# Designs tried in a protein design run: designed miniproteins, single chains, continued (2). Part 5

Each design is a single chain, and the fold is of that chain. pLDDT is the mean over its residues in the fold that is shown.

## One batch from the design tools (miniprotein)

Design m4144
Fold by ESMFold2-Fast:
Order: sequence, then C-alpha cells, then structure tokens
Structure m4144 (fold): chain A 65 residues (1-65)
Amino acid sequence: RPPVPETIKLSEKQAEALRRIREEDPRFAGITDEEIEKREIPSSKVDAVELVGALLREIGRTIKL
C-alpha cells in the first residue's frame, strides 16, 4: 500500500491551467474537481514531474513570450 502521499499545492492560476489540461490530457483525467478546488493534488494519482511540467507548459501558452 502507498505511504503517506505528498501533495502538490497549486496557485489559482495553476488550478485553472490544470482544469483545462485535464479536459485534453487523459493522464490527468483521474484528478477530481474537488482536488483542483482545494489546489492540492495527491502525487499518488499522478507523477509530480509530469503534472508540474504540464502546468508550466499550459501557463506558458497563456503568457505570450
């Protein structure tokens, strides 16, 4: 059984970005609206590196460079 999972805390902008990518990326389909609303994503549900990378990419798309 998994140990006590670490949670990834998100800002409001990161939570909004996650909601958008969850609709397009099945890797994040397991994340619930409640977890996004709390801005705390259990690392046991998704790979933290994949999640953080996807959030940075989505936020980067919003910020035109």
Scores: mean pLDDT 72

Design m4145
Fold by ESMFold2-Fast:
Structure m4145 (fold): chain A 89 residues (1-89)
Amino acid sequence: SPERVARIKELIARAKELIAEAHDIMLNYPEFRDKAAEAMRLAAESIRDAKEALENPETFDEYLQRAEENLARAQKVLDEIREEIKKKS
């Protein structure tokens, strides 16, 4: 389905943005390296689940849900880091 492909591409693009943000945090804020690495791991898991959704159409909704949950967890970790950085500014 073209609509399913578009949805997965959007999710992968957002996950890649979170990986880039986590990488920048690891370079500029060594104190958050472990938290940023956790966010990267969750975003990478989200990409893996998103790809599995396309490869297994019969279980698309299950893998999409897992991908969205992992993406949300990655976002939450990065949001917590950003709030901590803001307090130190």
Scores: mean pLDDT 89

Design m4146
Fold by ESMFold2-Fast:
Structure m4146 (fold): chain A 91 residues (1-91)
Amino acid sequence: SLRQQVQDLLTRGAQEAREHGAPLLADIVEQARRDALAHLDAGDLQGALFSLEVYLALARMAGYVLKNPEAMRAATEGLDGAIRLVREALK
């Protein structure tokens, strides 16, 4: 399901960011997961997309400041993947 794929991508992204020493990036992705899943469970795909795009911007800003390219890649790839899935579901 879309919900399961979004959950799996963001859970993995958060875990990999944490493993690369960026707990702040992991926390951003975990909050994105909670908010996106809440929107998806409510049938609000537009709200899920908007939430994910906001957290992607936040993750990019935090990644720039932290200068941890491996953690930033993990966080942003997870969020970008989730955004693509929700956009496909909106077509």
Scores: mean pLDDT 89

Design m4147
Fold by ESMFold2-Fast:
Structure m4147 (fold): chain A 75 residues (1-75)
Amino acid sequence: MALLKELAEKADGDPRKAAEYLREKGLYELADILEEVIRTGEETEELRERFRELVAKVDGITEEQIEALREKAES
């Protein structure tokens, strides 16, 4: 899933930017998890691992599936 990988790189370790972008794509569940990371305000190895695991989990999701999820959320 190239879109989310690019997002992770563009965020440059800032989960706030990633969370905002995920909300725009209709991926609210992922955005909520990232918002939790922002709320703690701690950059630990655990947070980095969680972020990497989230990116890996969604790596199998195609752009088409993201658009379909957004349409369903709005419908």
Scores: mean pLDDT 58

Design m4148
Fold by ESMFold2-Fast:
Structure m4148 (fold): chain A 77 residues (1-77)
Amino acid sequence: KKVEELAERLAKAIKEKAPRSEILKIIREAKELGEEALREVLNLASKKVTGEELSDEELEKLIKHLEEELKKEEEKK
C-alpha cells in the first residue's frame, strides 16, 4: 500500500518538476519502510513516468545521489 502510494506521489512529483525537497521527502518515507521498499518505489515510479525501469547503472547512481541529498537535508542548519 504505502509503496504504491509513495511511487505514485514520486511519479507525479517528477512529472510536475516539483522541488527537490518534495522528492527527497517522498524518498525518505520510502527509505524508512526499508531499503527494498525504496528500490521498489523508485522502480514503480519510473514505470509510471516512463513505462520502463531505469537501467541498473542509472538506478544505483540515482539511489546513491538521493541518499547523499537526504543526508545533506538532515545536516543542513
Scores: mean pLDDT 73

Design m4149
Fold by ESMFold2-Fast:
Structure m4149 (fold): chain A 78 residues (1-78)
Amino acid sequence: NEEKIKLLEDIINSLPKDSAKRGALLFELGKLLAEQGRLEEAIRYLRESIEILRKSKSESETIKKLLEEAERLLRRLE
């Protein structure tokens, strides 16, 4: 979905670099790109998502779950 990808990119670019929400949205963007076979872009966004979420891993079960899901998806695509 082209519109959803553009919307996610716009929101991501409006958020602070180290925001956990930005990390979560990068994971969503990575999933959408992977579904479309855009694997290089998906891998780049998933790696950025993992970096951001890893910084927040110790503080939230929701963030830990997202990090694990992002890491599993990245491993499947590599």
Scores: mean pLDDT 80

Design m4150
Fold by ESMFold2-Fast:
Structure m4150 (fold): chain A 56 residues (1-56)
Amino acid sequence: SRDKNLKAAVDAYEELGSLKSSDEEIAKKAGVSLGTASNSTGITGEALRRIGDELD
């Protein structure tokens, strides 16, 4: 499930195609918390790892 959550966040971020997308849009699309989505927009590598760990 860790990899699936990371993949969902990556896919949501790529589909939105922009750092200008709101954290709420990313969270809603990926099905993750706002805090996780916010981290994903700021620190890609660590944020994606955090998404996996939060659900593992």
Scores: mean pLDDT 56

Design m4151
Fold by ESMFold2-Fast:
Structure m4151 (fold): chain A 108 residues (1-108)
Amino acid sequence: MAPRVLRKEEIVEGSLDEAIEKGYELAVKMLRDEFGLTDIEEVGRAELPSDDPNVKEVTVDLRAVDANGVPVRAHILVKAEKIEEGKYKVTVSVAVTPAADTEGHPAL
């Protein structure tokens, strides 16, 4: 199956770290509500380097189970951009890739 990607934006008031965590919470909600994922576990997290001090990006790798009980991998990218003091634009991107690609079986 090709990766399915979903993106949302939200304005968050608070600190940069609070903006990142709210973005992460939104991303996990998207994985549950839009993709039907359960047993969502964080496997790894990394902060991406940024040349802009007003921008922070965090990537999170997850494992989960889809609505059919099939193991999947999920990836979250959270980008927080400072728009004014104590206010951030948060862009969240989520992608889900099955543990095995079951699409494109021309021999079925």
Scores: mean pLDDT 78

Design m4152
Fold by ESMFold2-Fast:
Structure m4152 (fold): chain A 94 residues (1-94)
Amino acid sequence: MTAVSLQIKNLAEALKAGDYEAIAKIIESIDPDNITDSDLETIAETLKKEVSLLKNMSVNTIVLDLKQLLGLEPNTKKTSKLGDFYVFLLGIKN
């Protein structure tokens, strides 16, 4: 699973740079069929470390939000709208 590991690494670097457009594109590029709950927890922990506003949120809450965005929840589809994830990140910053 080299591709998912690379995406998680690229996400951490984009978060450190504050490049929210790159972060949104990385998350959007994740294949729902190739992502595990463990990968989602790693992404949630990375977001919690790098985004100070998320420090007090539970990893489980962030994982549930990511599952909805990636279309992993029953009767949902992965959104191809970069803007939806960008709005999510901006909402967290408020």
Scores: mean pLDDT 64

Design m4153
Fold by ESMFold2-Fast:
Structure m4153 (fold): chain A 94 residues (1-94)
Amino acid sequence: KSVEEIFEQLEMLVALVVGTLLDLGTEEQKAAAEELRRLSLEAARAMEAGDWESFLRLVERILEKLREIAEKYPELQPLLDHAERLARELREAV
C-alpha cells in the first residue's frame, strides 16, 4: 500500500469520528471535531510537501486526540484501534 492510500483510509476514519462527534452535539465535541479536521488538513499538506517528519508528528497528534475522545466515548474505541493500526503502517511505509 502507498503512503497516500493508507493516509486516505486514516482521513476517512477521522471523518467518521468527526461526524459522530457532531451528531452528539456538545460545544466540547464540536471543538474536538474542528481540531481533528485541522490536524488532518495539516497532515495532508505536510505529505504533499514531502515533509515526512511533520507528517508523522501530525499523525501522532491525531492519535493523541482520538485517544482523548475514546476515553470519554468508549464506543469509539474500535475506530481508535483501527487508526493506531493505520498509523503503524504509515510509520513503516515512510
Scores: mean pLDDT 84

Design m4154
Fold by ESMFold2-Fast:
Structure m4154 (fold): chain A 68 residues (1-68)
Amino acid sequence: SMKDLVEAALALYNDLHERWGASEELAGEVARRFVITHSPDEELKAELAALSPLEFIRFIEEKGAELA
């Protein structure tokens, strides 16, 4: 589901940034590519591809809160 995908992306971002010391930009890019790869929604994929890594982090955090 979209909720499961968002939760997985946030977990991946937090693991890379907080646990492994990756920059916010690098962790955000990896998490963004994860969502694009695993989402069945082609319109969402196009929207996310246009975002910077930092814009993606804001988007996914807001979406995670909305879906909670």
Scores: mean pLDDT 82

Design m4155
Fold by ESMFold2-Fast:
Formats: structure tokens, sequence, C-alpha cells
Structure m4155 (fold): chain A 66 residues (1-66)
């Protein structure tokens, strides 16, 4: 998975959180993609306390894949 694809996940997560989806549900959607990189990302964000923290962690993960 490319850094650009991971950044699209960050944007999707932001929009879903703004629409009222829970952090747990968003993390579940990331995990449901079924790739090792998405499973790693889901674990990294599993303990995020806010939508802002969730999105920031996804964006940092994208930078690591550049």
Amino acid sequence: MSAEEIRKVAEAARKLAEAGMSLRSIIGLIRSQGTPEMEELAERVADAESAEELVERIEEFAREKE
C-alpha cells in the first residue's frame, strides 16, 4: 500500500468521525481491509482517544511509508 493510499484512509477517517462514526467502528473498517499494512495501522490507532489523534497517527504512518 502506498503513502498516498494511506493518506486517503486518513481523509476517510476524518469524514467518518465528522459524520458521527465511533473511533471503534472506524478502526474496525481499517482492520477489515485485510492487508498486513492496514492491520498494523489498526493496532497503532487502537488506543487513540480522539478523532484528531486517530487521523494524526494515520498521517504519521503514511510518512513512514514514503
Scores: mean pLDDT 81

Design m4156
Fold by ESMFold2-Fast:
Structure m4156 (fold): chain A 106 residues (1-106)
Amino acid sequence: ELEVEVTEVDSLEAAKAKLAEELERAKELAEKERKPGEQLIVIESEDAGEVGAALDALMANPPGNAIVVVAGFDEATGQGQVLVFKTDENGNLSEVLMASLITLRR
């Protein structure tokens, strides 16, 4: 079951702190849900463009039997995102384990 958690913060510092907290939670979840033989892939950056480029590369050749953690922050919009998902043996999305959105209130 997918639950999208949305957190509003009042500063960029609070947004980055919340992103770091959610990323640690996502990594713990990924390790607990990881099966023997599955790859663990972590894409994290405080530059949303860097995360986007890494995701585009991943989607061009999706890894099979993987659990993927994605975390990015866009300073221009004040938005952060943490996502954890699994792929099947063919690289198709099999399950989304976590989705967290962090938004800066201005």
Scores: mean pLDDT 77

Design m4157
Fold by ESMFold2-Fast:
Structure m4157 (fold): chain A 81 residues (1-81)
Amino acid sequence: SMEVEKVVREKTEELLAEIEKILENAPEEMKQKLLDSARTMVEALGEDMLSRKLSPEQARAILDQVKKYVVEEARKYAEEL
């Protein structure tokens, strides 16, 4: 549905912005690699959710968990700088 597409788009943008902020002082190569990986993962997940015809509420819940996981991983990498 268009509502699920909107949720996926909004959550993807929020996630990528958060990763960029966490990795602000990271080497550009590492930052781009992590951003590309996150984008690819969320895009694939978004397509899966759309094909399964999930509700907007279900999509939000899944993407919130994904965002939490990816943000923690990005934070972990930033600490190793």
Scores: mean pLDDT 80

Design m4158
Fold by ESMFold2-Fast:
Structure m4158 (fold): chain A 83 residues (1-83)
Amino acid sequence: SSMERLRRIDELERKIEELNRKADEVRRETDEMLRLADEIEKVDPNEGRILRRVSLGRGDSLLDLLNKKIDLYQSEKDRLLAS
């Protein structure tokens, strides 16, 4: 029904918005950790490099998972809108 379709589209929009907020949070936290890594590297170059590598790897992995889920929800929304 049209009402069930609209309800699902609204649900998908809310999920996409929430996941985009989480992606922005991950980017912000990664940037904060990279700034911390830069400061630590001035005192302990090895520990600073380790923190940078771990922070980038974690951020990339989390963003990949979030973006894949956003893409899936966006694809479902686009199919519902085209129907």
Scores: mean pLDDT 91

Design m4159
Fold by ESMFold2-Fast:
Structure m4159 (fold): chain A 95 residues (1-95)
Amino acid sequence: MTAEDWAEAQAAVPAAIEEIRTTADWPEAEKEFRVALIRASLHLVLRDPALGELETEEDFLAALDALLAANPDDAELREAVAILREGIAAIRAQA
């Protein structure tokens, strides 16, 4: 993801959250999970913009592991990474 792609995604976040919250077909737990996933993605890339420049999912996951190893006491970062990994796994299971 390029810095330009990230800026576009960041600008779309409020509208994306509103769309998720207004979707009638999804359970409330799914809505909250999807909102948390968007917020976790935003938190991680704002903390380390270089994550947005990685071209492969494998490189991205390896970078997340390195970021966790560098910040072992950061509970907020661990939660964000866990949410993103769950989201990636869910997308892969549907593909």
Scores: mean pLDDT 66

Design m4160
Fold by ESMFold2-Fast:
Structure m4160 (fold): chain A 81 residues (1-81)
Amino acid sequence: SVEEQIAELERLGKELAEYAKKELGSEEAAEAILEATRAAVEGLRAEAEGREELAEEYFRRAEELAEKAVELVKEAYEKKK
């Protein structure tokens, strides 16, 4: 179900954010991961409700936030190495 997909995505996002904060020492990367996850979740909910245009807006924001999260994770990883 969409609800199960959302729950899995939220769990994964939380685990990745905890990894970034605790292992990479980057609260900024952790926050970016959580923001990207929330946007993706809102997109999935909008899609399930048949709100296609709103879902597209959330998925676009999720992509932008995910790109920022990836860059922050890379920066944190490179500083640790």
Scores: mean pLDDT 86

Design m4161
Fold by ESMFold2-Fast:
Structure m4161 (fold): chain A 103 residues (1-103)
Amino acid sequence: ATDPGKEGALELLAIGVLKVVASKESGLHVFALPVPSEKKVLVSAVISEDGKPVKIGSAIIDTDEPQSSVEIESAELVGDKVIVTLRLHSGEIKTAVIPLKPY
């Protein structure tokens, strides 16, 4: 197989662009990593205390179209869960609920 698209291969990655949001007060870090080839977004959350991870969780969001990048609109710590809201390229809003477990 020969690649016919010599000008089409500009920014298409097998893995999408990692997005990170951090909250200094809560020690919360949220990561969103698109996997365009699988039409999925991997979302992970870590809570740190005194620079040490104490809680971690992850969720997978299925998408109808490949996403090379997504925006993290919000991330909220609610008890032992993180509610993450993502915006896709289509403008569609997806919400993931990430249950946190001890690290």
Scores: mean pLDDT 71

Design m4162
Fold by ESMFold2-Fast:
Structure m4162 (fold): chain A 80 residues (1-80)
Amino acid sequence: MDKEQIEALKKLVEEGPAVVEELRKLAPTLSPEELEELRAYLEELKKGLVELAEKLGEPELAKKLKEVFEKMIEVLEEAI
């Protein structure tokens, strides 16, 4: 289970830049309310996934997850 969780988190980091670019394209099409709701969701998801990576003994993975989610949130905040 732990190994599968680590592999899933690593995949999220690897796919992160592509998701950021898709969010950059999507954000201008969303309402301010939708942008704020998505931003709040990403903040909670960031907190949970970073905490999970740290508990799994993967501090570098936790750092990379935090960076990816912070970039996603930045894109949404820029569009609001």
Scores: mean pLDDT 82

Design m4163
Fold by ESMFold2-Fast:
Structure m4163 (fold): chain A 111 residues (1-111)
Amino acid sequence: MRAEEIAEKAKAYAETLPLGESLTAEGVLEAVGRETAPETLLEAAEILARKALEAARSEEARALAEAALAAVRGTRESIRLGAFPDEEAAREAAATALGAAAWAYKVAVEA
């Protein structure tokens, strides 16, 4: 599945959650596909975080979008450095970054 399709699924999942409820890595993976490659999750997260940054009209929404972009970059660097014990740990970290990006996008468009 393409990163754009993963991003759309993560966005749709975030839209179903009540305001103030956190997107968990497990919930994101169930929504987008539990076998999705970590790099594909990170590419999807970057797509949503960039869209969140473009849509942001408040300092709070911008900060969330910037934090999501930083999480994508940090997770990608950790994977490159071999910081995760296995692919499942890397996938969980990437799914967490995708959840943050989807939440940042929801806040940016709803604010």
Scores: mean pLDDT 84

Design m4164
Fold by ESMFold2-Fast:
Structure m4164 (fold): chain A 63 residues (1-63)
Amino acid sequence: MSIEELKKKMKEEGGLSDEEVEKIIEYAKKGNGSAIGTMLINRGGLSAEQAEELTKQLLEAVA
């Protein structure tokens, strides 16, 4: 999945703002998967399973 598709998914499914999505992308570029997962769960309201899958996809997309 492209980085643009992942951004769209975070906004549409997670209800995350543009600012929150950009912060998650910054964490992904730094390899900080735990920070990504925490934001997806606490801010986006995603399940632990959904957050883990999106975190993997984000880390792969920025590599």
Scores: mean pLDDT 80

Design m4165
Fold by ESMFold2-Fast:
Structure m4165 (fold): chain A 63 residues (1-63)
Amino acid sequence: SMAEGYKELGEKAKEQKDYFTASRYYLLSARYYEEVDHDLKKGQELKLKAIEAAKEHARESLR
């Protein structure tokens, strides 16, 4: 699914420490889970991953 595809792209970006890109892909994945797959629980899970990635990006950007 598109939701799973974006999740995988987010995980790959995170592995490369590209937290900004990871956060963006996690948010896209969450939107597809919620709007297309109607999986609100999975959507919320990916939103939390996006928040954590955004925190890491902010943290690294201040160094």
Scores: mean pLDDT 84

Design m4166
Fold by ESMFold2-Fast:
Structure m4166 (fold): chain A 89 residues (1-89)
Amino acid sequence: VKISKPKTNDVIIVIGGGQYALELLSKGQRVLAIDIDPSQLEGLPGKIVDAKDMPKDPIQAGVTGFVGDASTILDQIKKQPSVVDVIEV
């Protein structure tokens, strides 16, 4: 587990940790959770989307989770200016 100290205005990407994403959301953090298993993203508030259906601006679209391969999704998200931190769990 690699954990950076997040800033309150930063968007945090959580890989494989739906429960950890919920803990961060409860602390007021903006979170994007990524998992290949959609069951690990159940219970997250907001919109859960498949990687193939990724909107142009997922944060503005209210997306909190992506189902798919983390490396592919991360490459797509890194092109968005609103993403600043990545946490792998």
Scores: mean pLDDT 67

Design m4167
Fold by ESMFold2-Fast:
Structure m4167 (fold): chain A 96 residues (1-96)
Amino acid sequence: DADALLQAALDRLDALRREAARRIREAQTKAQIDAIVDDFDAAVDQIVADARAAGLPDAQLAELERHADLARGVMALEAAVQKLILEREEKKEKEK
């Protein structure tokens, strides 16, 4: 049913979000962070596309898309924070 399809998509989204956040925190360069964010955004787009292809109705698809947008926003913030940490560490190394 539609609720089961939505829940499966939300579970996939949550798993991807947790893994991407872990990878961002472990990233050593801004280029690695950008690649992780790009991979995450592409994977999120695929979850939405898979749900649409599986016949998820428009109302549940809109709910999934809202969760996807929130996840992308959180990931952008995680990336921004990690980039600031890396910039501060680079500045400290140059001052030594």
Scores: mean pLDDT 87

Design m4168
Fold by ESMFold2-Fast:
Structure m4168 (fold): chain A 82 residues (1-82)
Amino acid sequence: MRVLEIEAEIEGRTLKAKGTLYEDGKEVARFEFEEEVPLSVEEVEALLEEARATAPPPGVRVEIEYEREGNKLLIHVVLTEE
């Protein structure tokens, strides 16, 4: 069983993301990056809603949570393979 957990923050035009990959409950990979995005907070929020409405691939569970605080968007995504 594989689980990918991603925490991301968008403020203005800056995206900061941290991810951890687990296999059978063990941390096997970790990543962190910071990037400029050409999208507004409203456009990113719309993409997250579209992703939540999209059926995941067979055998994959996707959980998307986000919170908006003015011009800041806090995002938490968990992808689980059965």
Scores: mean pLDDT 80

Design m4169
Fold by ESMFold2-Fast:
Structure m4169 (fold): chain A 63 residues (1-63)
Amino acid sequence: MDVLRQLEEIGKKNGGYVSGSEFRRLLLRLGLSEEEADRLVISTGNPGFIPVRRALGILRDLL
């Protein structure tokens, strides 16, 4: 899926992390509401520095 590839590329540039704002943007592109996207970002516990593996796990659960 396109968003999985984008997330992996972001992680390579940022030492294996994605920001909450970038992750939220990818979730919105998948058709989630702002409320759903914000809830998932907060659920990571570290919204400023989300490990890409955690974000990928969330995306796989949504597919």
Scores: mean pLDDT 79

Design m4170
Fold by ESMFold2-Fast:
Parts: C-alpha cells; sequence; structure tokens
Structure m4170 (fold): chain A 94 residues (1-94)
C-alpha cells in the first residue's frame, strides 16, 4: 500500500490545489489543517520513514508551486511558503 498511499496523496494534493485557488485565507487554513491531519494519520499508520520522507517532499514541492500562483505580498503566499519550508525540513530530518 506504499504506492497506494502516494497515489491517494497525489489525488488529494490536486483536489487541494483546485480548492485553494478558490478559497479565502480562512478556508485555506482549514484545507491545510485537513491535509496535515491526513498526512499525520497515514505516516503514523504506515510507520515507514522512507514513505514519510517521500510524502513530506511531495507536499513541500506542491505547496511551493501553489504559493507561486498567488501574489508574493499576500498572506496566502507567505502561509504556503512557510509550510512548504516546514515540510522540507521534516523530510531532511528523516
Amino acid sequence: SHEEILAELKKKLEEFKEKAKKSSYEELVQLLNELNRWISEKIEEANDPELAKEIYELVSETLEELAKTFDPNSEKYQLLLMLSRYYRQLAKEI
């Protein structure tokens, strides 16, 4: 199910990107909290450091790419970029 978890993550990240582009700042925070909860649950259940690293790297890259679609002076840009850096750091610590 390693490949199945990554496939599900990729689908969730695409859905997240679509919703995020249409969201308010407050709605984006909720979407990020939901995404983080799903990630945390899957990482805990799998207990696989290699999978956790791949998940964190993919999430980081997706959030950085999404951030660049917003105005660099916006709160959405800053939030997404900060979280991208956070997940990248988590990946490096594994």
Scores: mean pLDDT 89

Design m4171
Fold by ESMFold2-Fast:
Structure m4171 (fold): chain A 90 residues (1-90)
Amino acid sequence: GSIGQQLLDKLKELLEKAKKSKDGKEVVKAAKEAFDLFLKNRDKLSPEQQKQAAQLVLEISMIALKKAEKEDIPEMIGMVLRAIGELLDL
């Protein structure tokens, strides 16, 4: 529905922000926002939209892991693993 498309569009914005940013703290914040947005709205997404959202969250989390400062790496590893788990459960 309309809400599901708006959520996918927001996740795509967060992905572009993560790709463009050279600030490890900004990319980690974007990944956390993306995952939180997905978890809060998962039940409002169609099965196809859930898969697309999970794929976007995984990609954002992987970029955040690559760009994260050393102290944030363990949390980003956990987030990548959680995103993989969410995608496999779809």
Scores: mean pLDDT 87

Design m4172
Fold by ESMFold2-Fast:
Structure m4172 (fold): chain A 71 residues (1-71)
Amino acid sequence: MSKEVIEKARELYEQGKYKEAAALIARALGEQLGAPELGEKAAELVLSHGLEEGNRKALELLAPAAEAALA
């Protein structure tokens, strides 16, 4: 469920695992928008090209959109 995804992403963020948190949100948003393949591609890009600090900023920007889309 959307709340569980947000809580898990927050746990990863608190552990400094920003890439994993961002990838989790990307996959969840893809499923919610009916484009799971797009969410998976976004997660792969985050994991392969992401810097931890860059993903931290991305999470701050994505959090309101994720909460709105997964609500």
Scores: mean pLDDT 70

Design m4173
Fold by ESMFold2-Fast:
Structure m4173 (fold): chain A 74 residues (1-74)
Amino acid sequence: SMEDLIKQKIEEFKKEYEKRKKERTAAVQQMLDELNAAVKTPEERERFLQTVREIAAADKKEEENYKKELDKLK
């Protein structure tokens, strides 16, 4: 039925998003670990911390966008 197909497509969309989110989180964490290991001065540390804040802000925005898209499918 159409209702069953809609439910299936919504679940597939959620699973794809969660898979991509896990992959992205792992890649970002690896990048941050490498950057943190390269910090040698207080100025570089502040730039690193600013980068962490910017990534966190972007992640929050992405999660909010996902929730909005998911709500449109309900």
Scores: mean pLDDT 84

Design m4174
Fold by ESMFold2-Fast:
Structure m4174 (fold): chain A 74 residues (1-74)
Amino acid sequence: SHMVKKVEELLEELDKAEEQLKSDSDEETAKLMLQAIANIKDMAKAAIEQGNERQLEIVMRAAKALLKVIKSRL
């Protein structure tokens, strides 16, 4: 699925962001961002397992929004 591939690409970007947040910051905001990444990963896994295209689209939008927030604060 094209949407699955896009979600997987975003998850790889979130993995890189997670690694950077863990190494570069001890701030409360970093901990909140790490929790948000974990939540999106859980939602992505469920959406992929169920083949739910609507949920995959929601996950894609949420992941893109989170990545923008992380990049603005790193």
Scores: mean pLDDT 82

Design m4175
Fold by ESMFold2-Fast:
Structure m4175 (fold): chain A 114 residues (1-114)
Amino acid sequence: SAADEARFRALVRDFLKELFNKIKELRDEKGIVTPEELKKILEEVAARAVAALEAAGLPDAAARLRALTEELIKAIDESKTNPISIGALVAELLHTRLGVSEADLSAVFREVSS
């Protein structure tokens, strides 16, 4: 439904804002974010987003976000991404795995960059 689509978009926005704000906060505090700290932030933020999607009646989206999070963690472990480049991979996987529009992704990334 249109209401489910709006809720899905809002929860994805909240996930991205929390993820990138936590990365920025840690970088501002310490000057660096390690791959281990990035994985911890990602796991904590994704767990909250998965729970929120399940509570919203979007279990398929929740399962896909969980799978996407495992792909991101593996990419970090294999040095295919890092705290500086992770935004590009997150955007790609949200678009390809969860069907998030490029317009919605661009809007959130502009917001979290200000």
Scores: mean pLDDT 85

Design m4176
Fold by ESMFold2-Fast:
Structure m4176 (fold): chain A 89 residues (1-89)
Amino acid sequence: VDLNEVLQLLEQLKEQILQASEQIPINEKLDLAINNAIIEKNYEEVKKLLQQELQEAQEQGNKLTQFHIYNFIASKLETYPELEPLLEE
């Protein structure tokens, strides 16, 4: 078993999850994208990703997705206070 091939497959699966449009996986997609942006210390991209997903969920009237996004922001807020303005939109 090639470890590099396994890591490459995991990266491809992560990208596929981020591109997929589904109800429950939306929260996992956000978590993966935000964690990547945090590793890069790109907090502007974190805000952009959260705002985009929240706006789309609001436009679709998907209250479950909105609830998950707010909970996710709240859980990250203690570690990343820069996300605080997104809760007050």
Scores: mean pLDDT 64

Design m4177
Fold by ESMFold2-Fast:
Structure m4177 (fold): chain A 84 residues (1-84)
Amino acid sequence: MEEEEKKEKEEFERIRKLLEEAKKRMEEELKKFEETETDKEKIERKRALLEGIAEGMELMIRGVENIIKKNREEKRKKEKLELE
């Protein structure tokens, strides 16, 4: 059932792309904030917050990749066990 695998892969790839785009958008927002704000403490605080969010997004991207890998491994293991 190749269609189900293609659909899942495309869906996870779309989610990953959305997370990557969101991360880039946050980096751009930080840069724009640094250009308009002169208070160093405010800049540092916002940077730390956005860096924390970016780290969270990176973990989510890796989580999606792990789900894709785990689903493929589980399916392969099941087929191997059924052959034995």
Scores: mean pLDDT 71

